Designed miniproteins, single chains, continued (5). Designs and how they scored, part 31

Each design is a single chain, and the fold is of that chain. pLDDT is the mean over its residues in the fold that is shown.

## One batch from the design tools (miniprotein)

Design m17055
Fold by ESMFold2-Fast:
Structure m17055 (fold): chain A 76 residues (1-76)
Amino acid sequence: GPVVEVRREVDLKVTRVGALGYITLKGVEVGEVFIEGAPTEYPVGGTFTREVDGDVVYQFPELPGMDTKATVVVRL
């Protein structure tokens, strides 16, 4: 089928313990995840960890301990 992209504003939460950040996307199918417009050299693609009733959780490595809003793009 055709490839589609979905854009979501998310709250990116990061911890320095284990250097992993997590984002949760609601009502979006599993796909490739990118952080759009991020002015950093951190990985823009997250690792899929789980799906729960349309919510998808991704991990990002080596982000500093911070909370920020980001626009993410999911390719299905």
Scores: mean pLDDT 58

Design m17056
Fold by ESMFold2-Fast:
Structure m17056 (fold): chain A 82 residues (1-82)
Amino acid sequence: SEREKLIKELELEALERIAEFLGMDAAEVEALREAIENKDRATIQAYFERFEALLQNSPRPREEIEEWARKLEEEIKERLEK
């Protein structure tokens, strides 16, 4: 499905942007991409748990993180409506 392909592309793009925003290591992002391609749900879940931990311990102000997340959510919604 074209919609399913678009959702996958948006998910990967979103993960890359979040990783960059939080200052994650390139090797960690690469491992996540590999897990997504292999449909390794357990590894993806563990990665998101680590992601949440990094988000909570981020030196960035919570307001910046929330604003960034809000903009990303709006962008995803706009592309899905098209």
Scores: mean pLDDT 63

Design m17057
Fold by ESMFold2-Fast:
Structure m17057 (fold): chain A 58 residues (1-58)
Amino acid sequence: SAARGQQLIAQGQELLAHGKKLVDEGVASGDREIITRGIGLVLRGIGLIFEGQLLLQG
């Protein structure tokens, strides 16, 4: 549904933004664990945006 598609895109955008902040913090501090967690959130965010876009196209 269009509503579900928009919800997934919004959730994905939030995860993407949060993940980017964690990557920046990890790079600044040299903390590989924070960088890895940030990358994980970015990938999850991209996946949700993709799923949401597919729902909007159908």
Scores: mean pLDDT 88

Design m17058
Fold by ESMFold2-Fast:
Structure m17058 (fold): chain A 98 residues (1-98)
Amino acid sequence: DPEQQELLNKLLEEMLKTEDPDKILDLIEEAAENLDWPRGDPAELAEQRAWIDRLLELGMITPEQAERLRALLERYPLSFETFQFLTSPLVAVGLKLK
């Protein structure tokens, strides 16, 4: 779907241009809500939670940001690959700011 791809590209461009992790989280939530993603297997939720826990342990996100990501996963059942892809700009900013 060209409209879906244009929206995704716009959101990714905005994520890559910002150094504000809270703004990146807002854009991730917008992407999860407004784009059609492959459904995640409930078994993948454990892998996604482990990914959030790892980002928190490395100091790349705050506890409040980790809670936002956990709430996102409960609201939108994304695949692990999709979740990891969408959170990659957040990891890049976290590495730069740490």
Scores: mean pLDDT 77

Design m17059
Fold by ESMFold2-Fast:
Structure m17059 (fold): chain A 93 residues (1-93)
Amino acid sequence: GPTSEELAAYAERVRARAEALIARLRAALARETDPARQARLQALLAEAEAILAEIDRLLARARAGEATKEDLLRLIGLELQLIGLEFELALLE
């Protein structure tokens, strides 16, 4: 299986993706004037921030040498969730 170092590198890449999405969502929310679209963007932002927090937890575990196969599967799931949020944001733009 992957080493803790390999999992940490992967977690850092997924984290950068989450930060980029959060920046895009904040920029979109700052420009939005429609209340229904603002509410949807706020919901997507909350989901992205929750995903970032979970990535940070997994990254901390990997850096401590505590990474497991289950942590890798969770990280893959988080990346797929981020991809879904990116598509939802694109549909709102």
Scores: mean pLDDT 90

Design m17060
Fold by ESMFold2-Fast:
Structure m17060 (fold): chain A 68 residues (1-68)
Amino acid sequence: AQKVTITALDENHVKLTLPAPGTLVLPDGSKVPVSGDVVLELKTALEAKLIIDGKEIDLTKEGEVIQK
């Protein structure tokens, strides 16, 4: 399984570090091509769907969160 690293930047923002290019599906249904480092609002990240190489990544279960 490909691992996504989730880094807390502040109380409202997270950085996703993707192992491969993927697609981010936002809560409004918008699809955004993403690669490398992606900065999102925390509320958006919790509701968004990440797809890498046709596989859905559960950010709430598979993310390694670095807390400061």
Scores: mean pLDDT 72

Design m17061
Fold by ESMFold2-Fast:
Structure m17061 (fold): chain A 98 residues (1-98)
Amino acid sequence: SLAEKAVELAGEGAKKIVRGSEDIARGIGLGLGIIGSAWGGYMALKTGNIDEAIKSGEQAIELGKYAIENIPGEDGKEGGRLGVEAGKLLLEAAKKAA
């Protein structure tokens, strides 16, 4: 369910790209990058490299939060926030799967 929720949030971000400016596209691109990093952490966690996977995912989320603040326009920032929230849900799922 957490992974499904993360995909749903990523989908909402993608909808804003399709309807918005280049700034929205950049914001969602950053958010999707954070999701990819958190998913990479989840996969590494499942293969038994737990401590490094969790640390990597947490660092990716924090860096993404910082990057989002530099996205111009509210829609771009909102797309980025959706990506970060999806990444957090993936990381939480990884922690519970361990």
Scores: mean pLDDT 60

Design m17062
Fold by ESMFold2-Fast:
Structure m17062 (fold): chain A 65 residues (1-65)
Amino acid sequence: SEEVLEELARIAQKLPPELRPLFGEAMRAYVAGKKDETIALLEKIKAKASPELQAELDRVIERIR
């Protein structure tokens, strides 16, 4: 949904540069309708993110499910 994409865009602005390629893969998977792949990629990003960003990513992952 557009709301999910807006949340992901805000999260992207807070991501360190090292995580941006992985985030790009997650976005491509999401647009392609590959929910399971999107969730797996977002969880990989979450594992490397700050605690605050992990909470935001967890909320978005649950919305995609």
Scores: mean pLDDT 82

Design m17063
Fold by ESMFold2-Fast:
Order: structure tokens, then sequence, then C-alpha cells
Structure m17063 (fold): chain A 57 residues (1-57)
């Protein structure tokens, strides 16, 4: 289960640059950094699956 959640984190992190590039192209970029998106993704998935954030780092 932790392995599945970790794979989702890795996939999400891999897509962050593309998502930020799209937001900038669409004029919707709000200044959110890759580090902030990574933290939100890890925290959100950890909370959703009841897994400590340390297990996903």
Amino acid sequence: RVEEVRARVEAGIANIPAALAQAKADGHYDGTTEEQLRRMLIGGLAAAYGIPEEALL
C-alpha cells in the first residue's frame, strides 16, 4: 500500500514541471513553486491514505 502511494507521489512530482508550464502558458500561474507543490502532494496523499509523510520521503 505504501509502495502504491509512493508511486503516485513519484508520478505527481514528475508532472509538476509540465503542470507549471501549462499554468504559465494559460496565464493562471500564481507563483506556487515546485517545492510547494511537492509538499502539498506528499501531505495530501499521506493524509488521504493514513500514511505518515516520512514513509513517502
Scores: mean pLDDT 75

Design m17064
Fold by ESMFold2-Fast:
Structure m17064 (fold): chain A 76 residues (1-76)
Amino acid sequence: MLSDKLVTELDIKPDQVKEIGEALKLEGETDQEILDALAEKVKNGSITQGDITTIAGILGKDPVETGIKIFKLQKE
């Protein structure tokens, strides 16, 4: 599933899922629901450059590299 690929490719830790959900105001009460909401946002193209920068900041990663990984997952 796209949510599983996002966790693997971005190296999202369980504690970071809630932080991403709160920062991006994603709908979900469980980590899986938050990840599914993030995956839907990626798939439907509603994810913004600001969202990518926020995710990268939470993950402690480079925004450009994070954006490349997200866009690669969106295409496939």
Scores: mean pLDDT 82

Design m17065
Fold by ESMFold2-Fast:
Structure m17065 (fold): chain A 95 residues (1-95)
Amino acid sequence: MTPAQRLVRIQEVVSQGMDWFEDQIKNNKVVSVDEAEQKIEELLRGLSREERREATRRLLGRLHDYSVDHPPKTDNARKTLDSFIEALWRLYEKE
């Protein structure tokens, strides 16, 4: 796959992951680490190992930026953010 095609696929997965994460936060839902890991693995399906690693890295960066710009104000938001970060680290370490 060309570098340009790889970047488009990675960006789509990252955007879908962030959209789902923000939807959980806005709906005041608590997401477990296992639920976050399952959802992220579903989004990463069809990607190569290198694309999965890059998507996971970018998603971690975007979650970090989100946490700085929008600090969690509720226990539910904090737990959901923590679960997503933990799930992404678990997936990154497995690859």
Scores: mean pLDDT 83

Design m17066
Fold by ESMFold2-Fast:
Structure m17066 (fold): chain A 100 residues (1-100)
Amino acid sequence: MEELREKALEHAKAMEASKNGGDRLSHAIGVAFTLAELLEKYGLEKALEVAREIAQRTSPETRRDIAAAVDFLATMYELEGKKELAEGLRQVAEEIRRLA
């Protein structure tokens, strides 16, 4: 859990530091995949806890970009038939957006 939390925060921090759209996209995807792994291994409450930590440490622009990446990943998991994981990711994305 701690390693995944640190990894998600590192990606979010890298997004804040970057002015390059490609670098920001890469790190947003990194956050999304790390939150998905947290959700799958440790459940929704732990994923939401880390999502709140990210939201508290990031700008509104970075939060919007992360939420969009998480929503995109949720759509991919829906297409793969991973409906419960996708639903959890939708809740994670919504939480990040609401903590503006």
Scores: mean pLDDT 86

Design m17067
Fold by ESMFold2-Fast:
Structure m17067 (fold): chain A 71 residues (1-71)
Amino acid sequence: MPERRTRLADEMQRHSDLGREHLERGDYEGAAEHFRRASELLRELATLEPGFEPSADELERRAEELARKAS
């Protein structure tokens, strides 16, 4: 499913980039939401191609840390 893989990868990269942008401007809540979404997309990619699970776990942990800073 090349089209699905490409779509998931593109969406993941977009959310990763937005998360970084939000983090750079101090919007921890926005950054957490985008990194959480990127992690979800990486988990979907992992169902198509093994090897994305560690990256998904890392982004999930990053999102949790940023959410704690926002509260």
Scores: mean pLDDT 80

Design m17068
Fold by ESMFold2-Fast:
Structure m17068 (fold): chain A 103 residues (1-103)
Amino acid sequence: MPRIALVIVDDDIDLSRRTAERARRVARELGIDIVGIALLPPDGDQLTQTIQTIRDSGIPTLVITDSDDLARLAQQSGADSVILKPFTDDDIRRGLLRAARSG
């Protein structure tokens, strides 16, 4: 069963929690295990440090953000998959599958 970590970047913590619950549901349907979730403010340094910490544990990373700049930074920092808001359940499915293949 593929294992991934999820990182959600948003200034709205309640929206981030709702997004995480949605991602967990879709991951369960795909047989993907989300072993950790980080909810971060839109801070590039925190994002980079969080991705590096997850990568050092050998776990593929999926990042969800509404910022093109933070999406590019996530990719440069070693995120295996990045999803830009707005997104559908199919976007979440594609993002999860891409991260799982990188592990």
Scores: mean pLDDT 85

Design m17069
Fold by ESMFold2-Fast:
Structure m17069 (fold): chain A 67 residues (1-67)
Amino acid sequence: DDAVVDWFNGLILQMGGEPRSLADILGASASDPRFKKVSVLLRALDRDGDGTVDEADLRAAYAAAHA
């Protein structure tokens, strides 16, 4: 899905190597159901529940969504 790809690439670029709050990332995607799968995977990657994700976590979630 092109919209999800564009959103994902934009988010990674905006992070610039800095971790972000999971709640902020999920909030940014809340208006589009197409982002729900990535959001669910991001929550699964937050295994310790600290609510923080970095670029590597986002890339892993995206890769898993397309596996």
Scores: mean pLDDT 63

Design m17070
Fold by ESMFold2-Fast:
Structure m17070 (fold): chain A 85 residues (1-85)
Amino acid sequence: MTEEVLKKEAELMLKDSKRLLKELEEEYKKNPNELLKKAIEAVKKAVEYAQKAIEAKDPKEAQRYLMEAAAHFLEAAVYVALLKR
């Protein structure tokens, strides 16, 4: 049960992170901004850790990688929120 739940959450995180990355890269191409560059770097880390969480065979490692992915996704969200002001 735990492994299945972690895999599903990691797959959702990967999907959401890849979508956000594409949107941010398209925006950066139109209007380059340092905060947007930082958001892109954070989302790239979220994608990396989500992928590692999916590939992890140990549930503890999967959970750790998923937490790292979530932290970097939140970091990107903060940079994006700063861009709205």
Scores: mean pLDDT 84

Design m17071
Fold by ESMFold2-Fast:
Structure m17071 (fold): chain A 100 residues (1-100)
Amino acid sequence: SLEKLKEFYEKFLELMDKAIQAIQNGDLEKAKQYIKEIKNLVEELRKIAPESVQPLVDEILNILDKMLNSTDPEEQLKLLKEASDKFREVLNKLYEILKK
């Protein structure tokens, strides 16, 4: 449903803001915690995603795994922005499917 997509987007934005703040503050443990929570959210989205959208969701999961293995804040912020852009693309594709 469109309402469920809105809930995913709102949770994603909240977790993104928290992750960015943790990275900028040098709190690697909190940053990893929020990245793991984002990963869990993306995995739940994958379960409801059509086959045509699943490859893009898998790309996001790969980016999040790279972030969890990184200790460089600049790299983490760059990867987080890339994951965010792809997550928005997934939600837009799901919105267009549900709009019909």
Scores: mean pLDDT 82

Design m17072
Fold by ESMFold2-Fast:
Structure m17072 (fold): chain A 71 residues (1-71)
Amino acid sequence: SLADKLAEQAEELKAQGDLVGAAALYYQAGVVALEAGDTKRADEFFDKAIELLSQVDPDSAAEVAEVKKEL
């Protein structure tokens, strides 16, 4: 699925030390999963984006957490 491909690309960026890029791809994977009706998977991807952003951009992490609350 597109969400799976985005998550795989996120792990590649994370391995390269690009935490911001990895978080952005996990956020996109969450949006794609949500559009497909997979709320549980979207929640997991948003959690991963929050985890990564909390290390480098806590304000953006808080914004993703607000999106997650609306699920």
Scores: mean pLDDT 86

Design m17073
Fold by ESMFold2-Fast:
Structure m17073 (fold): chain A 73 residues (1-73)
Amino acid sequence: MIPFSEEQIEIFEKVAREKYGLPDEDIEELRKMIEEGASALELAKWIAEKYPDRTPEEILADFAKEIVKKKKE
C-alpha cells in the first residue's frame, strides 16, 4: 500500500473540514486512521457513517477532485 503524502493528507483534512464540516475531533480520528494505513476508500466509508445522505464513492470523488485541482495550481 502506498502511504498518503503530507500534501494528500492536508487535502483530505481540508475537504473533511470545509466541505463536510467535520469537527476537529473527527479530523484527528481521520489523521490517526491514515497513520494506521487506512485507504482513501476506508476514510470515505467512515465519513459516510456520520453523513448517511452521502455514499463513500461520492466522498472519494470529492477528495479526488481537490487533489487534481491542487496539482493544477
Scores: mean pLDDT 74

Design m17074
Fold by ESMFold2-Fast:
Structure m17074 (fold): chain A 95 residues (1-95)
Amino acid sequence: KEELIEKFKKVIEEAKEKIKNDESLPEHVKEALLKILEEIEKEVTEAIKNGDKEKLKQIIEGLDRLIEWLEKNGYNEAAEIYREIKETIEEILKE
């Protein structure tokens, strides 16, 4: 549904702003996280359009690994941002 895509894109834009403004993140980590957000936006948007629930589940699994890595490295704010993205995708899966 178009409304789910719009909601998700808004969450991604808010996440990008938070990551860009997080001065605690090393520049190379910040760049990597912003690229990951762009990839997630594209993949989730395509999965919603195609009704590909298995792809959404794979993205959630990848996000779990990323969140664990961020927490292990002390990037707690970034981990919380990505957790919010994961929760949004989980809500989309319920539709």
Scores: mean pLDDT 86

Design m17075
Fold by ESMFold2-Fast:
Structure m17075 (fold): chain A 74 residues (1-74)
Amino acid sequence: SMMDETINDIVSQAMQLYGQGRQQGLSDEQIRQQVIQYVLDQSRQRGLSQEQIEEAIKRTLRAIDLARRVFADQ
């Protein structure tokens, strides 16, 4: 669906930002703050509803959690 495509695009771009932060040696907290802020800003700019913003955040947090398990003890 168009909404899934939009959310997946935002999450994909957010995870690229996460990867860049990891390569730069930023702390997990700094990366998480930047990534969540990016998702919020992009979702609002694209006119997503509150429910869709919540879904984008949930998908991003799940992706971060998975990445942390691979790279840092999870």
Scores: mean pLDDT 84

Design m17076
Fold by ESMFold2-Fast:
Structure m17076 (fold): chain A 78 residues (1-78)
Amino acid sequence: GTREDGRRLTEELIKQGVDKLEITGNDIAKGAIPVAIEAGLPVVVKDAIAPVGTFKKYKEEAKKKGVELTFETDGLSG
């Protein structure tokens, strides 16, 4: 499953000392973001659909932990 894979891969990348996490796809992001925030790892989510609820909650959690969390869309999201 993509969410579970995102969570596990993120833990592995953190142990390898990556500088930042770059994610494509909302399901992987939902699994990876909480782990990255816990570890203080900056996250860039590419090709993100900006759904209100879930990603807003993650942004608030990231801010509490002092973690950079960025959502990018490949296209105009007006």
Scores: mean pLDDT 72

Design m17077
Fold by ESMFold2-Fast:
Structure m17077 (fold): chain A 94 residues (1-94)
Amino acid sequence: SEKEELRERLEELKKNETNPYLQEAIEMLERAIENPDPAIAMVQVGVASWFRKKAEKDLENSDLSDAERKKRQENIKELDELIDRLVRLLRREE
């Protein structure tokens, strides 16, 4: 299912990320996928988006190496794609 693909991609992202804000965002998306109520799931996606913005802001002011900065930016882009896909899925009123 589409939810199974999203779950697998979130698990891979979780293995590649150490940022606490991104970890919270990933956990919120995992909870949103498992939530039977799409309205509550959308709130959880909103919380994930908030943590994602915190991670992006943290990256702008970070002392990370160029390689670590690039990896985190790639992880944030992956998270953005997963958020967009889950929002589209939830809006289909399944």
Scores: mean pLDDT 84

Design m17078
Fold by ESMFold2-Fast:
Structure m17078 (fold): chain A 92 residues (1-92)
Amino acid sequence: SAAEEERRRRAIREIERLLRETLERLRELAERGDDEGILETYEEFQRQLLALREEVPDLSLSEEEEKRLRPIVEEIERLLEPVKEKLRAAAE
């Protein structure tokens, strides 16, 4: 329905916005070497993403949307990897 498609489009736009804002904040924190801030920001991102997915159950990305969002997700993962590596190195 038109109403379902409108809800889906709004959810996708909000997810894209959330990804972009998260990436920008992670870049700033990475520049400062704030590993704790990086982890906290990612946890907040995950909570917000879950809330958005609860609003639109069975949310699926089109090929076009996936291609648009994938580079942002990959960059977030790239910024997280050094923090994860430090945590792994600190483990006994």
Scores: mean pLDDT 81

Design m17079
Fold by ESMFold2-Fast:
Structure m17079 (fold): chain A 76 residues (1-76)
Amino acid sequence: GLSLADIERRVEEGIARLTRELEEEQARLDAQAEQARAKGDEETVKKLEAQKEALKANTKRKIEELKAFLERRRAL
């Protein structure tokens, strides 16, 4: 089985991966929103901003779940 140190490393790597994926997807959505603003497409800008906020919320929840998992494992 995995040691506590292995679990800690995997959780840290998982959080780092989720953070990188969030940053990359936010950059992509921001670039699309900039293009939409340049074209005067405010409806598309609003949809992209909503997608970005949903993505942030989902990523935060996943990170909190990983941290909670690690804390439960430390308590054993």
Scores: mean pLDDT 87

Design m17080
Fold by ESMFold2-Fast:
Structure m17080 (fold): chain A 74 residues (1-74)
Amino acid sequence: MDEKRERFVRRMVEIMREAGFTDFGESAAKYALEGGDPVDAARTVYGVLKGGGTEEQARRARELLEEVERWVKE
């Protein structure tokens, strides 16, 4: 769980930084690292990029959300 959470957080921060939402990405990362629901964090990132990012950025965030949903279900 911890390794997957850290990898997810790194990918989330990278996606948000590339989209220009660095501060938002760092806040979501802190939430997830402090025991917040990683699905909620990924869903929030997807929502932000769906509204304010490019189609490619929203797609990458959607793929990350789907990956997080899969490893949480294990």
Scores: mean pLDDT 77

Design m17081
Fold by ESMFold2-Fast:
Structure m17081 (fold): chain A 68 residues (1-68)
Amino acid sequence: SPEVERAVAEVRETVAWLRAHRSPAEAIAALEAMVEGLRANEALPPEVRDALVGVLEEAIEELRREAA
């Protein structure tokens, strides 16, 4: 859906910015806080929430591999 595509694109831009301007540990902490906020936001459609959480969790996993 266009709404999911737009929201995913915005999140991917945020991930790219954090990767460019923060240490891996700082980026992971910021992304984990975003996941918590999304999970707490019951007003978001589940499809949008699940898509955004998935993108963030993938980015967290990649950063954890890079930090190891």
Scores: mean pLDDT 86

Design m17082
Fold by ESMFold2-Fast:
Structure m17082 (fold): chain A 82 residues (1-82)
Amino acid sequence: SPAEEEVRRLLEEARRHYDQAIAAVKAGDLPAAQQHYLEAHRLKAEIERLMDEHGLPPELRERYWREFAAHDARFQAAVAAA
């Protein structure tokens, strides 16, 4: 559906922000890491609103949240290793 395609697009955008946040952590640029992390979470709020607005089924919501959680886990691991 168009809503599912938009959620996937926003998830991919959030993944790119997580990748940039991880790169910034590794470079020691904590302000840049924070900005990208906050943008990923702003996108998370947009994804949640979109899923609620379009009544996406629980199974799809759980799959999308697992995908987001995997990216967040990569960021948390990079912070712990810094």
Scores: mean pLDDT 88

Design m17083
Fold by ESMFold2-Fast:
Structure m17083 (fold): chain A 87 residues (1-87)
Amino acid sequence: SMSLEQQLLQLLTQIERALAARDLAALRKHLGELSALVEQHLPEIAAEVRKLLGELERAAAERDFARARQLLSEIQRLLGEAIKRKS
């Protein structure tokens, strides 16, 4: 089985690829998968991550992919800090 860190890294990579491809359907799928994983394993940050994921989806729908990438970087930072606190 994959570790939580490996699952999160895989989903973040898939989100980055969806943004690069401008594939909103793939993006929505992977954002939903990331949200579910965070709610299950990192409930302490789930609300903040959910807010950022919503802002990212909105930015991508508006074709502001620069803003979407900035939001993804913020999500990556927040997830990394939460994982370090559990180690």
Scores: mean pLDDT 88

Design m17084
Fold by ESMFold2-Fast:
Structure m17084 (fold): chain A 115 residues (1-115)
Amino acid sequence: IQRRISEKLGVSLPTASRIVRLLQTVKKLSDEEILELIERSDPFTLRYLLIGYLLLLVQEGNTDVEPLLRALAAVLPELDDEFLRLLEEAIRGNEEARERVEERMRRILAERAAA
């Protein structure tokens, strides 16, 4: 599982292990459910889906996911400094920044789905 996530997302094995642990512990996904999610999603869509999950967890008061959220954002070639700034503000609890991150992710996923 960790190797598949590492290969699919372009993240290190330690980062992939943290993603697996997060999905198992916080989202209560089985190894089979995680593998299905990885196999069903292209790498681009999977990265944005995971960012969305991590933002939801931050909103629920789980601050342990902040380093993982930053690591995922850093490997996305479509994101600029403005997105990283908005992401940092959203992590701090800025609702306007969170809405702008969600809107940008929604637009990127919609453009990807249309292609």
Scores: mean pLDDT 66

Design m17085
Fold by ESMFold2-Fast:
Structure m17085 (fold): chain A 82 residues (1-82)
Amino acid sequence: MLEQARGIADAAVERAAKAAGREEAEKAFQEGYEKGAKLVKEGLSPEEAVKKVDEETKDWPKELRDAAVAGAAVGAIEVAEK
């Protein structure tokens, strides 16, 4: 699961980098990752953490939103595996 989530995140970051620039794409991924990880530490499931990040980024540009949501999945799964 984690390797698949990382593969999806890498593709989403590359797409976001082409649309908004690499620095912005990496920031979007990192913000999603940190929020996803934090929400799981607070007791949410990985699915709930990803849904919350998706809802909070609804008004973002699509490519940056996709990068943040993919980041949230990676962060949530990494914390849940521990």
Scores: mean pLDDT 82

Design m17086
Fold by ESMFold2-Fast:
Structure m17086 (fold): chain A 69 residues (1-69)
Amino acid sequence: SVEEALKEARESTPEIIEELIKSINSSQLSEEQKQKLLEKFEESEKKTKKTENLEIPDEIANAVKKAIE
């Protein structure tokens, strides 16, 4: 249904970004690294807010994997 599609799109894009931000804030990364990652996530969130079917940018995905190291 349309409602399910909208829920999935909302959860997959904006919610993932919010979870990534929380994960970064909880990590033991340096203040400089946290700030850079948060800036990238905020830019991605603003960009995807009006995008219909855009996957999470590779740049953001790579930043998250690096933060989890």
Scores: mean pLDDT 58

Design m17087
Fold by ESMFold2-Fast:
Structure m17087 (fold): chain A 100 residues (1-100)
Amino acid sequence: MEVKKEVKEEMIAVSETEKEIVISEKVTVGDREIDIATILKLTKEGDKLKVELTIITEDVNTGKRTGRHETLTVDSEEEALKIAKEKIEEQIKKMIEELE
């Protein structure tokens, strides 16, 4: 089956020490559509960034939702985005494997 992905990324500055990054992905696998919403809350703590990562996946056909929440400490915003994108890909792969 062909897998089609559509990605939208938005960044919101909340304060001098806090940013929120929202990544919205739509994945189509055959006749099934999966919406993935990823929210990164970045808080500056000294020389490090604290990242609160939330990944919500929804099967549009069934309305079934699955959530994942993780807290990380990283050196940069770029590292946070890299980790988030890797975790999103892992979640997409797992969902595709469950759909066969």
Scores: mean pLDDT 76

Design m17088
Fold by ESMFold2-Fast:
Structure m17088 (fold): chain A 104 residues (1-104)
Amino acid sequence: DEEELRKKLEEFHKEMYKEALLKIAEILLELAKSAEPEVAALLKEAAELLKKLAEGDSSVIPAFSEVMAQIEAKDPALWAKFEEEVAKLEEEFKKKVEEYLKKV
């Protein structure tokens, strides 16, 4: 049944998206442990905004984008490390999606 397959794929995509947002929040919180206090505060704020987005609150997107832009501007080296960690996470999630698609 094509409709049942679509529903299963939509639920899988929603759960994967939520999991990805929460893991990105964990990366931000881990980076905050070694950051200068001002940058650490921005990283923690960004992580809390991602948690709200994972709960379905899309109204936080503009605030999240502004906070992330400030982090990049204030600490480009930490931003490069963040991009590296996110790239590793994207590779992990791509493999999980490919594995799921083999089973449906």
Scores: mean pLDDT 83

Design m17089
Fold by ESMFold2-Fast:
Structure m17089 (fold): chain A 71 residues (1-71)
Amino acid sequence: MTLTPEEQAVLEKGKERIEEIVKNEKDVELQRSKFSELLRETAAELRARGVPRDVIREILMELANYFMELV
């Protein structure tokens, strides 16, 4: 699916936040907790902006896959 520039910016910002979590937090349980919070915040932001559910799911899936590749 092709993301809008605004949706792509949210995805890129999410990936940067994931990199900061993994880099700065040594405890795996705290990494996962912070990641869960990031997904919740991102989903809420996209819903508030009126982004379709399917697009939100795709963005959250890409963030989850990115986190799993880094840990």
Scores: mean pLDDT 83

